# Designs tried in a protein design run: designed miniproteins, single chains, continued (5). Part 27

Each design is a single chain, and the fold is of that chain. pLDDT is the mean over its residues in the fold that is shown.

## One batch from the design tools (miniprotein)

Design m16912
Fold by ESMFold2-Fast:
Structure m16912 (fold): chain A 87 residues (1-87)
Amino acid sequence: DSGDTPIDLARRAVKAGDLKAAEYYLRRALDLVRWLLEQERYEQALEMAKEVRDLAVEANMPKELIDEADRLRKEAEEKLERQKLLQ
């Protein structure tokens, strides 16, 4: 397996019970989501934000992290819809 993306590393950390490492990698995945939004890669940003949000909920991560993942998911969804209307 690869496991070189932040979300893959977060998934492995959750399975290992290393919630501190999982939180670190989930926050790195959110940084990548923000970068994808800046690059107008809204479909990739949306998919990653959904994965981060779902894993954060499953792992009972801090509410702030779950809320931020959901916020970025909604932002990506809205920007994707707007992009479809303008193209």
Scores: mean pLDDT 84

Design m16913
Fold by ESMFold2-Fast:
Structure m16913 (fold): chain A 73 residues (1-73)
Amino acid sequence: TSQLQVMIHAARSLALTVFGEEGVEALNSLSKKDQEELAKKIQQVLEENKDASLTEKTKAAQKVVADFIKKKL
């Protein structure tokens, strides 16, 4: 869906912020299925933190991206 594509783009931006270009490269090495799984996890954590500040939402999303990359590598 368009929502999943937006979340995948957000995941790349978050990976760039946390790990630099190596984080983007790690995301690009993931299968499309794994990228979609990551996108869904980001969407879920944002929904769980919907009433949180933008800073807290960003931190929660960054943690999801970091944990997912570490688990798959």
Scores: mean pLDDT 78

Design m16914
Fold by ESMFold2-Fast:
Structure m16914 (fold): chain A 75 residues (1-75)
Amino acid sequence: PVLEPPVLEEEEIEKLIEEAIKNSPPEVKELLEELRKRKLSLEVIAGVLELHTLKKLPLDKAIEESRKRIAELKA
């Protein structure tokens, strides 16, 4: 039953992002707000958090790398 892709409306996606921001440390919250302004998907945002915060990649490179990873997964 969980195999069906969830068709999330913009409102639901925004609530999920807001909840993630609320549960994150202040430093991560600022990063999440910046990524939200760039209209990135939640999966791309998660990848950017890993690459930027854990692997210390610059934000722009982390965004590009995360987008490539997600594109490969969806291909």
Scores: mean pLDDT 68

Design m16915
Fold by ESMFold2-Fast:
Structure m16915 (fold): chain A 94 residues (1-94)
Amino acid sequence: SMEEIKKQLIELLEEIIEFLKKHFPEETDTINKLEELLKQIKEEKDVNKILELVKQFGSVIEEFLRKHAVSEEEFTYLVNLMSEINKLAKELEK
């Protein structure tokens, strides 16, 4: 269902934020931007707007990865989570 896909999407977005809070707690600006986007995604009912917000979330993660020397393990973990998020977002559009 659309509601179940959205719930799974939110859980993965929350997992990324918790990962950053644990491993990069000094990155308060990035974390705050992601938390605000997550809040908007939770409150939004229009699928197209949810997809735009998820794309913005991904852009924040890509900017973070460009600016920071992360480990190979940390990079792979974040990229894999974003890949799953993008797959769920495509399912939400159907």
Scores: mean pLDDT 88

Design m16916
Fold by ESMFold2-Fast:
Structure m16916 (fold): chain A 105 residues (1-105)
Amino acid sequence: MTRLSDEELRTIAEAVGLSVGTLRRGLRRGDEEVILRVLEAAPSLPPSVELKAAQAVIDALKRALGVPDSATPLDVDHPLFHAAVAVMKGDYERARELLEELRRR
């Protein structure tokens, strides 16, 4: 899991409108609603915090997929792979659209 400082977690939580505890638990569980809210708020974050928020979202997506740690590449055919790639590219709107499409299935 990407290690966010308490200050960075607070900054993200304020931008998302969640408590720090809810944000921390949601990211640890790969909670889709929490991930979507972080992606929506990411463009409004300071650049250093935005990068760490993006990394935390990627880690949360890997956990949701059951992918073991950073050494294992995501399956290219998996729907969440395309969402993770969009996050890595800073295309947070596209990542959100892909996650919302998965919710409708």
Scores: mean pLDDT 71

Design m16917
Fold by ESMFold2-Fast:
Structure m16917 (fold): chain A 80 residues (1-80)
Amino acid sequence: MEQLLKQLEELARQLADIALSDLPLEEKKAKIKEIQNQVAQLYAQLQATLSPEELAAFLQRYDEILAKLGEELKKKLAEK
């Protein structure tokens, strides 16, 4: 479980990095979609393997990580 959480965090950080990168907009969109698909696959695997209570606890930790990354991304985007 720790390995999956770390993979999801890494994918979320890659999304933020791509959004802020020097890549053309079309390439950014393509890369973001690829990473979103990977996140969706990992999430579906978690739903299939964890109990409802374990899944809820895992998702709360993941949501906290995403919220922190989202705030960091918001600050960088506000810099123009």
Scores: mean pLDDT 76

Design m16918
Fold by ESMFold2-Fast:
Structure m16918 (fold): chain A 70 residues (1-70)
Amino acid sequence: SEIEKIKEELRRKLEELRARVAANRDDAAASAAISQEYGPEINRLVNKLREANPEWSSAEIGEEIQALLA
């Protein structure tokens, strides 16, 4: 489904962000730049998830996102 595709893409981006930030934890400038690079992409995917699930509340969307990070 479209919802599952969006969730999978969002999960991959969140995992990638975590891994890159972790790899650069001793370089604050690099970590900040990575976070800023991924911010717009993650926000775009979260907005797509909201659009694909108009029946979901903001709380339910937040729960789904947190589940991807577990």
Scores: mean pLDDT 79

Design m16919
Fold by ESMFold2-Fast:
Structure m16919 (fold): chain A 85 residues (1-85)
Amino acid sequence: KISAEEAGELLSLITETQRAFGFEPDDKEKILAKLEEVKRHAERLGLPGLVEKADEAKRAVEAGDKKSFIKAIQDMLRLLREALR
């Protein structure tokens, strides 16, 4: 169980990552840096499934796999909602 404040901070980081991909998809360094922040927050909150999805998103960005990246972001958002309740 995580607090609404902790969930809100992590949601903000995930949405910032999604926005960076949408506006600057070729800026891999920026997107990877934001995913690393998501991973660190997820580790602190004890959310191993979300850590795994952040790593999956990082691999997708490095491979230029837009479809896998979008799927990983969607999975992260679902897992975050599940952890809130």
Scores: mean pLDDT 83

Design m16920
Fold by ESMFold2-Fast:
Structure m16920 (fold): chain A 76 residues (1-76)
Amino acid sequence: SMLTQRAQQVKQEAQDIIKQTKQGKAPKKAGDLAQQALDSAQLALEYAKKGDTESAQRYVDNAEKLVEEAKKTAKE
């Protein structure tokens, strides 16, 4: 599904930022935002699996906003 694909993309991007933070290539705040994005994306996948498309949509929208903020913070 599109929601599952979007959530998986956020997970990948968030994991990449967390890795960069652990390597000293990004500030801690970027890692914190990426962790929040990862947690929200994981919740989106759980709700999608249960057939709760409305909750899955809300969590994936939030996850995308958080990962975009993490990307911006990582460039600071």
Scores: mean pLDDT 88

Design m16921
Fold by ESMFold2-Fast:
Structure m16921 (fold): chain A 100 residues (1-100)
Amino acid sequence: SSKERLKKVEKLSEEMLERIKKTLAEMGVEVKPDRVLSEEELNALFSEIRKWMLEQGVSEEEVDKMLAALKAEHDKRGQTTLAGVELDVRLLSSEIVLRS
């Protein structure tokens, strides 16, 4: 089951990462790992992540709590890159699969 869970995490991560890339492209932003995200760009990505997590069956309370914690960590760092958000997506995908 652990090998099957890893494959599910990979597929969920790829799905969300594709949505992130599409959102950034629609905002006219280059999709590069070292790109520093503005507050507006980060908020747009977190809105898409929230929508996706709800579609995966995560409760509104859990989604809001998890995203608030991640936003607080990004605010504390003062700077967030696209690679940082991609790591967050992988962690969230793992959490979703573990809850299933």
Scores: mean pLDDT 79

Design m16922
Fold by ESMFold2-Fast:
Structure m16922 (fold): chain A 109 residues (1-109)
Amino acid sequence: SELAELAGQAAEALGRAYRLARELAKQASPERAKEILSELGEAAGHFNAGLVEEDAAAHLREAARELEEAIELVKRAQAEDGLDEELARRAIEELERARELLLRMAELV
């Protein structure tokens, strides 16, 4: 189904974003590293809830909102902590991809 394909793509994008965020966390301040990884954890939790719970659309939209917060935290860490520009760019691209996929899924559930 289209929903299953989007869910697979979202899971892959989230996984790539998390791996990149973990690498960025080594360069960020401990506080910002914790905030970025926490927002990604919350987004993953809402994504999983969106796959199995009755209020699927609301959970998927909350996951997308938390990814928006993660993007802003990465941008702030890039500006203030001097993160690698290419690594930060790749992380933001995967976060934006996951966010778009989650919003498309929310329209289908």
Scores: mean pLDDT 86

Design m16923
Fold by ESMFold2-Fast:
Structure m16923 (fold): chain A 80 residues (1-80)
Amino acid sequence: DEIKRRIERIRETVKKVKENLDKLSEKEARTARANIKGIENSVEMAQVRLEKGDEAGARRYVDSAEVLAKQMEKLLKEVE
């Protein structure tokens, strides 16, 4: 299932960000924690929509979560 695979990739990104929060500045870590919470909420809503058979609604939440996840991936790549 495409949407389930996308959710799993988002979860992997969140895990990597959580494991590297100590490498971020205090301000960046605060932003990362807020974005992680937003991603987790969007993933939960996507799962609820999938359980109800609303694939289009689930896709919308996954798309939103992926945008935030990509921003977090970029933030980690800039931490050298």
Scores: mean pLDDT 82

Design m16924
Fold by ESMFold2-Fast:
Structure m16924 (fold): chain A 85 residues (1-85)
Amino acid sequence: SLAEKLKKEGEELIKYAKDLQELLLALGRGEFVAPEELAQKLLKLAEDIAKELGVEPTVENLFLLAIEVPKKKGEELLEQAKKLS
């Protein structure tokens, strides 16, 4: 059903945000360095979002937006799924 699809997509976005937050914490502890490919994808995503919001694309802002935007979108999809169930 549409409700099941929205729930799955919402849960996947929330998991993505959680996994990314855990990755950033590991980087802060010096456990590893970000793979260049992952860093470039996050930078591009956050630059696009920063342009829409009119904020400067600093590394700190880009990483924060890369976590908060998918989390918020995932929560919105879960709320839509609840209204359809």
Scores: mean pLDDT 70

Design m16925
Fold by ESMFold2-Fast:
Structure m16925 (fold): chain A 107 residues (1-107)
Amino acid sequence: MLSIQEAIDVLQDPNASVEEIRRAMEQINRFPPEDLLVALGVAGWRIENGELSVEQARVILEELVRSDNPRLALAVLRRILEGARERGDEEVARLVEEALEEIERKL
């Protein structure tokens, strides 16, 4: 099981595998809201600025959909969507829209 800092380090590593990112996100989803907010801020910022591959972004979005904090996940996803649209990143925008629809169905 990863510490919050180890999970953040994986999310900041440009060479992290899709599997490593998934494990880090699964661990992040189990953290208290304070730590979860910091970790999701890091993940969201990297997707928002186009620093992640489509497959890495997909895994992060899938784990955000599975979060026990859907309101926090919605806030992060809306910010990522705005950034993707501003860059003209249609593929990431589509993935974020799909994740938003799935979370909104649960609310």
Scores: mean pLDDT 75

Design m16926
Fold by ESMFold2-Fast:
Structure m16926 (fold): chain A 106 residues (1-106)
Amino acid sequence: LLEEAEKLIEEAREALKKGNYDKAIKLAQKAIDLLLSSDQSDPRVQEALARAYMLRGRAHAEQGNLDKAVADYERAFDIANSLDTIDGAALATSSASLLSSTRRQL
């Protein structure tokens, strides 16, 4: 499940980079669904979940769906900020920055 979700996250990141926002949203959603059905006590699952929410949020923001982007960034920040890991701290910083800039556009 985690390996499959991480593959979907990388595919979503590639789709986002190419401007395929609908594809990025769909792939990120599949990753989120898989991760939510996984062991929530595993920090790697939580880190992947935060990344998936950030990618879906970015795709929503690029499409002008700022309310959806804010919701995803808030969820990503809450997850990442609860992690006692270096990757979690980096994800919390990134999601906080995206949340702040997206809220200013609303």
Scores: mean pLDDT 82

Design m16927
Fold by ESMFold2-Fast:
Structure m16927 (fold): chain A 84 residues (1-84)
Amino acid sequence: SDIDFVLESLPALKAAYEAKGYEVEIEYKKGEALDITIRAKKGDEEYLIEATLREEGDEVVIKGKMENLTTGESVSFEERVPRA
């Protein structure tokens, strides 16, 4: 499934950003949806990304929030991606 593909890709994503100098922690919980929490830090900059991925028919719905923990600013996002 597309959610399983995302799960299998998380270690590579972590390694790619760690290679760019980020300290990255990824946590996930798989149930009816996939809940992902990403914490990324580089120098004094720290980010928290929380996202839920849900397979809905021919689409994957991604709903989440990105928070800059250094500034306290946050942005919510919702994306719909066609399934292969």
Scores: mean pLDDT 80

Design m16928
Fold by ESMFold2-Fast:
Structure m16928 (fold): chain A 102 residues (1-102)
Amino acid sequence: MEEVERLIAEALARAAAGTLTPDSAAALRAEIAAAVNRAVSKKAKEAEAETKAVLATESAEAGAAMAAAKDAEVHALSQELAARAAATVAALDAAVAARAAA
């Protein structure tokens, strides 16, 4: 999460400053995509570990409830990060195009 937020903030700041080249914009897009994938995968692994812990220490019903709650959290994070990444990519592309048109 922090890595994705840092990269988005950095990308938007560089776009606003007019310091982006097509190459640096492409590199930032790739870094953001990789960071989003890592954040979602990490959250999914943490969700699995928490569900296993509940199943080991509580009931099957508690484990099922935890799994459903964690699946919803992973899905919500995936959608949020995908939307923020798409908005950031659009801003990067617009900044590169504006610079090229000048």
Scores: mean pLDDT 80

Design m16929
Fold by ESMFold2-Fast:
Structure m16929 (fold): chain A 67 residues (1-67)
Amino acid sequence: ATTTARLLLELGASPETATRVAGLILEDPDPSAEELARIPGVDERLARAAAETARRGRAEGWSPEEI
């Protein structure tokens, strides 16, 4: 949640959009880019970046809160 939300803010997402993505990751730490793209304000680029960051975080053993 925290790492992905921070990345999205750096990529130009609104705080509202970053918060919605963080909420989804806390409920489902393995979100697909397609699932993330369904969130208002998340374009294809943001969806891919978020999904890839979550995948790497899981591979590194990060908690859903850290992802």
Scores: mean pLDDT 76

Design m16930
Fold by ESMFold2-Fast:
Structure m16930 (fold): chain A 89 residues (1-89)
Amino acid sequence: MKEKENIIKEAKSVLDEARRLTERGVELAKDDPQKRAEILRAGSEAEVYANLAINYAKQGNVEQAKSWLEKAKEYTERVRRLVDEVEAA
């Protein structure tokens, strides 16, 4: 039970961070349509995977939930890197 709740909590945190980074990246890349599109794609993937992690955890499929959570973290990190690149430009 606690593992399921911990996954849901972590996935919600990842979802919130992915949204925050995506919003920031889109604003920073307003004059770069290609970079903005890359940020939006990575952010969208992170949100989809975070929601899948939440849904599978709620169903009791902890192993699948962990797999989706790791993908959500990977794409959230990709958004962070893209935001850092735009800030450095």
Scores: mean pLDDT 87

Design m16931
Fold by ESMFold2-Fast:
Structure m16931 (fold): chain A 90 residues (1-90)
Amino acid sequence: SSEIRKLLEELSAQPPSKKNEELLKALIELEILESLLAMMRSIIRLEYENKGLPPPSEEELEEEMKKIFKSYEKLLEEIKELEEKIKELL
């Protein structure tokens, strides 16, 4: 996310080009999907806190996210595809 934000700031300072527009769109979409993933994780962590449980491990978070959110696996696939697209455009 912080790396995406830095790249977005750099692209916003550059003159408009077709390549920069495609990069900007892909980076915005990736930031949205990563923000959704972060929200899902926060919901699980809040549930643990509300139940008086210790914070979940990353493995426990992944298992709970797969169980609770039907879109989780698809979201991970879409993030990977966008990362590959951005790498190709760079």
Scores: mean pLDDT 80

Design m16932
Fold by ESMFold2-Fast:
Structure m16932 (fold): chain A 117 residues (1-117)
Amino acid sequence: MVEREARLEVTVEMAPAGEPQPRLVITFTGTDVADGTTTTLVRIEFDGAGMTGDEVADALGRLFTRVNELLEAGELTRAQLEEIVREVFGDRARVTFNNVEGIRRLPGVYRLTFAAP
């Protein structure tokens, strides 16, 4: 296992912008505190076809509430995030992990745990 301290950013993007129904990409990005290297940790691709904007906003709110609860409790693991995405989005979302196994909130930074290669 490899551990790194990073700043965490979560970005929500609509792609493509002209879609009549929401298609969203939620990206978790870590920027290493020691060297400034930026790495994509998690990508969630969500198809909002047949949902209203309010339903999509509610689903995003539930996702971020659960993520924050687990980070405040200690650690958000890969398995926990996969379960939250399943509970919130069902079959409408695909999750991709870039070797990250866990994210722990610390004062001012996040500790990222990566799988051994």
Scores: mean pLDDT 77

Design m16933
Fold by ESMFold2-Fast:
Structure m16933 (fold): chain A 79 residues (1-79)
Amino acid sequence: QLLVESPLFGKIVLEKVGDKYKVKEHIEDLDTSGIKLPVGTVMKEIKEIDTPDGKKEVYVFEYKGKKYYIEKSDIVKEL
């Protein structure tokens, strides 16, 4: 399992299911502008994206037609 701290999602736990990660729980939600991926949302893929800071690997989640990215740099601890 991964503990993730994201400026977009707050503090969430990802659970490994086979070769993918699934949202297990929300530990700490952002009070004003956070995006809540539902518990049980399974990642689609790992991919590299171009950012102003260069190429970064992200875990890609999709919910209701929108793509959400968790950067590997947002992983604070492996559980």
Scores: mean pLDDT 74

Design m16934
Fold by ESMFold2-Fast:
Structure m16934 (fold): chain A 63 residues (1-63)
Amino acid sequence: MTYKDVAKKLYEIYEERGNEVAKDYAEFYEEGIKSEDFTEAFMKKHKLSEEEEQELLRELAKE
């Protein structure tokens, strides 16, 4: 599993956040943040709840 794949999963579980997710991802990319750091930067800005973390882990396990 790569950080890029994890970032895609984070986007899916965060889709209800809409514009904030799209804006932050674009901002990370334009700022030159490497894809490996997207997950860390995203989780830091959008604190994952316990439920969201469990769902993400289940999705990653299915990869």
Scores: mean pLDDT 58

Design m16935
Fold by ESMFold2-Fast:
Structure m16935 (fold): chain A 88 residues (1-88)
Amino acid sequence: SSALDAKAQELQKRIDDLKKKIKELEKEGKISPMEATKLMMVLFANQTEIDLMLTSKKISEEQRQAMLANVEGNIQDIESKIKQAEAK
């Protein structure tokens, strides 16, 4: 649906913003290279999930909603970790 496509686009933008922030925090020494790598891997996995949801014609609307909700939860967890790292 157009609403799910809009949500997927919002989440993709949030992933891109988080990738930029992770690199900035690593450069500032507020997160370790290992932590930065782990966070980037999680973001890559979530981006792949969004791409799969957008490209697959066999996934139901209910499954698409569940996939986007799971991705949003993962992004929110990373956003929380970034906020904690920024406070250091």
Scores: mean pLDDT 88

Design m16936
Fold by ESMFold2-Fast:
Structure m16936 (fold): chain A 90 residues (1-90)
Amino acid sequence: KRDEELEKRLTELAKKGILKDGDFVFVHDKERNTVRLYQISNGKATFLADLTPEQGEALRARLIAAGARVYEMTEEDLLKGDFSKMKKLA
């Protein structure tokens, strides 16, 4: 349900060329205080992990240090289609 909609929204961004293969996206669930990690692969979003905020911050820092392209946004904004709220971190 929710996970399918999040993957669909991120895949739409990849099809528009906003997200590229290899890009990581951290989707923050503010209500549950969790972070979902996705990667764009072959033009579509793939779910990788469900993380605590602390795990998300640590992994985000490592991915940026490794030269990965990293984005973040809230689940609420992604579900609304408000892609202007997406932040590029690296």
Scores: mean pLDDT 84

Design m16937
Fold by ESMFold2-Fast:
Structure m16937 (fold): chain A 97 residues (1-97)
Amino acid sequence: ASAEIEKLTEELAEILSKAPELEVSREGNTITIVSKGSPAGELLLGRIAVFLSKYKGVEVERKGNTLTVTLLDTEETKENGEKILKEVEELVEMLVL
């Protein structure tokens, strides 16, 4: 992926890592999110999936308590980057308290 997409993916992983109910890892432009099995973690995982799946340049796959998010190297993904980061940060902040 481009440096811009890798940086966006890194920043998104950082925001997601603020949620204590989630285990977050990143490899390039792919983020793997694992719910620790709490009701809050399961709810947050589901809401992240719904929010991110609205963006054409974002691929979201859920298998049980694991969510895989891939940011595609497209101009649309880059243009929506700040909006994606802001929406996910607001979601994490509301559900972690």
Scores: mean pLDDT 80

Design m16938
Fold by ESMFold2-Fast:
Structure m16938 (fold): chain A 78 residues (1-78)
Amino acid sequence: SALYHLDRGLTLLKNAQSPEELEEARKHLREALDKATPGQLAVIAFAIPASIDKYFPNALPEAKELVREFAKEALDKL
């Protein structure tokens, strides 16, 4: 499901220490985006990027950028 891939992707992204781990997060976020309902796309587009610094303050800058990239793609699908 989209929610499974979103949860898995965000968990991997929070703990990522390497480009390889970021690519695993990217795969799950892509699956979430492709399977998402309009309501789930809105969460990816608006709620997640608004909260990333609060919930993932120690995430790599590349991980935070990945979330912003997918938020833009989710917005483009709305």
Scores: mean pLDDT 80

Design m16939
Fold by ESMFold2-Fast:
Order: C-alpha cells, then sequence, then structure tokens
Structure m16939 (fold): chain A 79 residues (1-79)
C-alpha cells in the first residue's frame, strides 16, 4: 500500500522573475519519494525525482509543464 499526495503548486520569485514549481510525494513501504516539476524561463519544464534523503534519482527536461508533470507521476508510480 502507498500514499500519494496531490500536486501542490508554488510560485517562487527570483530577481523579479516568477517560476512555477509543482511537487508531489509518494510514500511506499515507509520510504517517501518526491517529484518536483519546475517551469523554466524559456517555457520548458524540468522534472526531478528524489528519494527520502533528498538524492536525485531521475531528471528529464520537457517542452511543456504538462508533459513534465505526466512523466514525473509515471516515474513515481514505477517506484
Amino acid sequence: MYTRSPWKTFTQTVNGTKYTIEVQSLTKDGKTYTAVVEESEDGTAKARVYNEDGKLLKEKTFPSLEEARKWAKEELDKL
């Protein structure tokens, strides 16, 4: 059995530029994995999957936020 959080959206402002960050967590067998999707300045999006220790397991860049979000969810489901 596993517990999945809903996607949570954050807005971060760095030097006047706004970034959209989406986060989802999955807890499976007492281990928590986190997917982070960040929309980049050029409109592309980067998806990253981390383990419970904050170690980066997987990373991939996509032409859209929607595609990055879909991939990140699928990668969490495979863990």
Scores: mean pLDDT 77

Design m16940
Fold by ESMFold2-Fast:
Structure m16940 (fold): chain A 70 residues (1-70)
Amino acid sequence: SRDDVLRWLMRKLSEFVEQMETSTPEEIRQLYDQLMEELDQLKSTLDPETQRLLDTFQRGFGLLVQSLLS
């Protein structure tokens, strides 16, 4: 369900933030790329409304991570 997807995403974000504290910039990029790959695979199985929600999230999150690594 949409709620299950959002809970999964929140958990993944919490894990990402924790890993950032002990990771190099290269490791952070790798973690980001891996998360984006997982999200892209997940989106192919979801309804269009949930896909749009994830697209919006990915766009914002991508900009944030790019800013942090610049």
Scores: mean pLDDT 83

Design m16941
Fold by ESMFold2-Fast:
Structure m16941 (fold): chain A 93 residues (1-93)
Amino acid sequence: SLSFQEALNRLIALTLRAIGLGFDLDLLKEKGELPSIAELDKQRAALDADRAEAEAIAAQFPELAPLAQRTLALIDANLKKLDEMEAKKKALE
């Protein structure tokens, strides 16, 4: 099991990773660039894992639930962006 400090550090890392990905996906959209389906699927799998980790931390440490909910909202926004990109990519095939 994680300590409280380890769980907090993990949520901070997940939050920063989600923010960075959000900027990268927005930049791709501005450029009109679409990643491959394989790249989109790989990134979705990584976000699904991050989502599960944030949920597990929130369940174990209720005091971190507000931070975890913000992390989850960022992850869910990125998953939506990936779904929109995958739909556009498949429509071009």
Scores: mean pLDDT 89

Design m16942
Fold by ESMFold2-Fast:
Structure m16942 (fold): chain A 100 residues (1-100)
Amino acid sequence: SMEEKKQEIVRRFTKLQFRALALLSEIYLSLKQNTEKGLEEGEKALEELEEIIKELEELAKEAESLGFLELAEEIREEVKKFKEKIEELKKELEKAKEKI
């Protein structure tokens, strides 16, 4: 049913959001510890976060194609917020690496 398809997208969205938040926490920890190894781990976590954002963008397209326009917009708003945060974190990681 369409309701079951919508629930599946919501479950995938929630799982991806949870994974993204976990990766953000790892990046913040890497910045806080400010060690060469920690910053390298933070850069890897950032790359994984960028892949999750791509998955969220594809999920929004899937939601839109099925007519779940409000859900697609919610996913896109989350993508926009994460992209802004990723840009900030890239600058902070680069700045931290220059100081080691």
Scores: mean pLDDT 88

Design m16943
Fold by ESMFold2-Fast:
Structure m16943 (fold): chain A 89 residues (1-89)
Amino acid sequence: MEALQKIEEFKQKLIEEGLMKKVSDTHYELSKEGEEKLIEFLKEEFNNVTGSKTFDLSGASPLEKEISEAFLDIAIAVVKHTPVKEIEL
């Protein structure tokens, strides 16, 4: 669905604003400000997809789980300050 496209467009915007550096096709590095903006984006998009402010996926639909898993991978990468390698762009 279009949620993956929103993630790609958001990443492109962070790169253009200098808040994220593209190191390779699968490797990105976030600044502190980029990290904060990404966390806010994830919270908003998760709420829009699931209708809740929790990361409890037990009641989610398959599509909601797919989107939430992608967001969780990004969130984990941000929290650990690691490259977002697990998410296909």
Scores: mean pLDDT 58

Design m16944
Fold by ESMFold2-Fast:
Structure m16944 (fold): chain A 74 residues (1-74)
Amino acid sequence: SMEEAKKAAEEARKAAEELRKLGAVNASDQLMKELDEAVEEAKRNPEEGAKRIKEVKERALSALEGAKTMLASR
């Protein structure tokens, strides 16, 4: 649903912001760009856009987990 997609977009944005705080600025910028593109796609094709937003959320959360792990191993 679009409500689930909106929540996923908020979670993706927060994960990207956390990545930026951890110094992963380039990864954060790429994820934010992908999220913006997915949101724009949702205006033209809501079903495909919602799917892309969820995919960006999954990648953002995975990237954040990886960044936290790398910092802990330093």
Scores: mean pLDDT 81

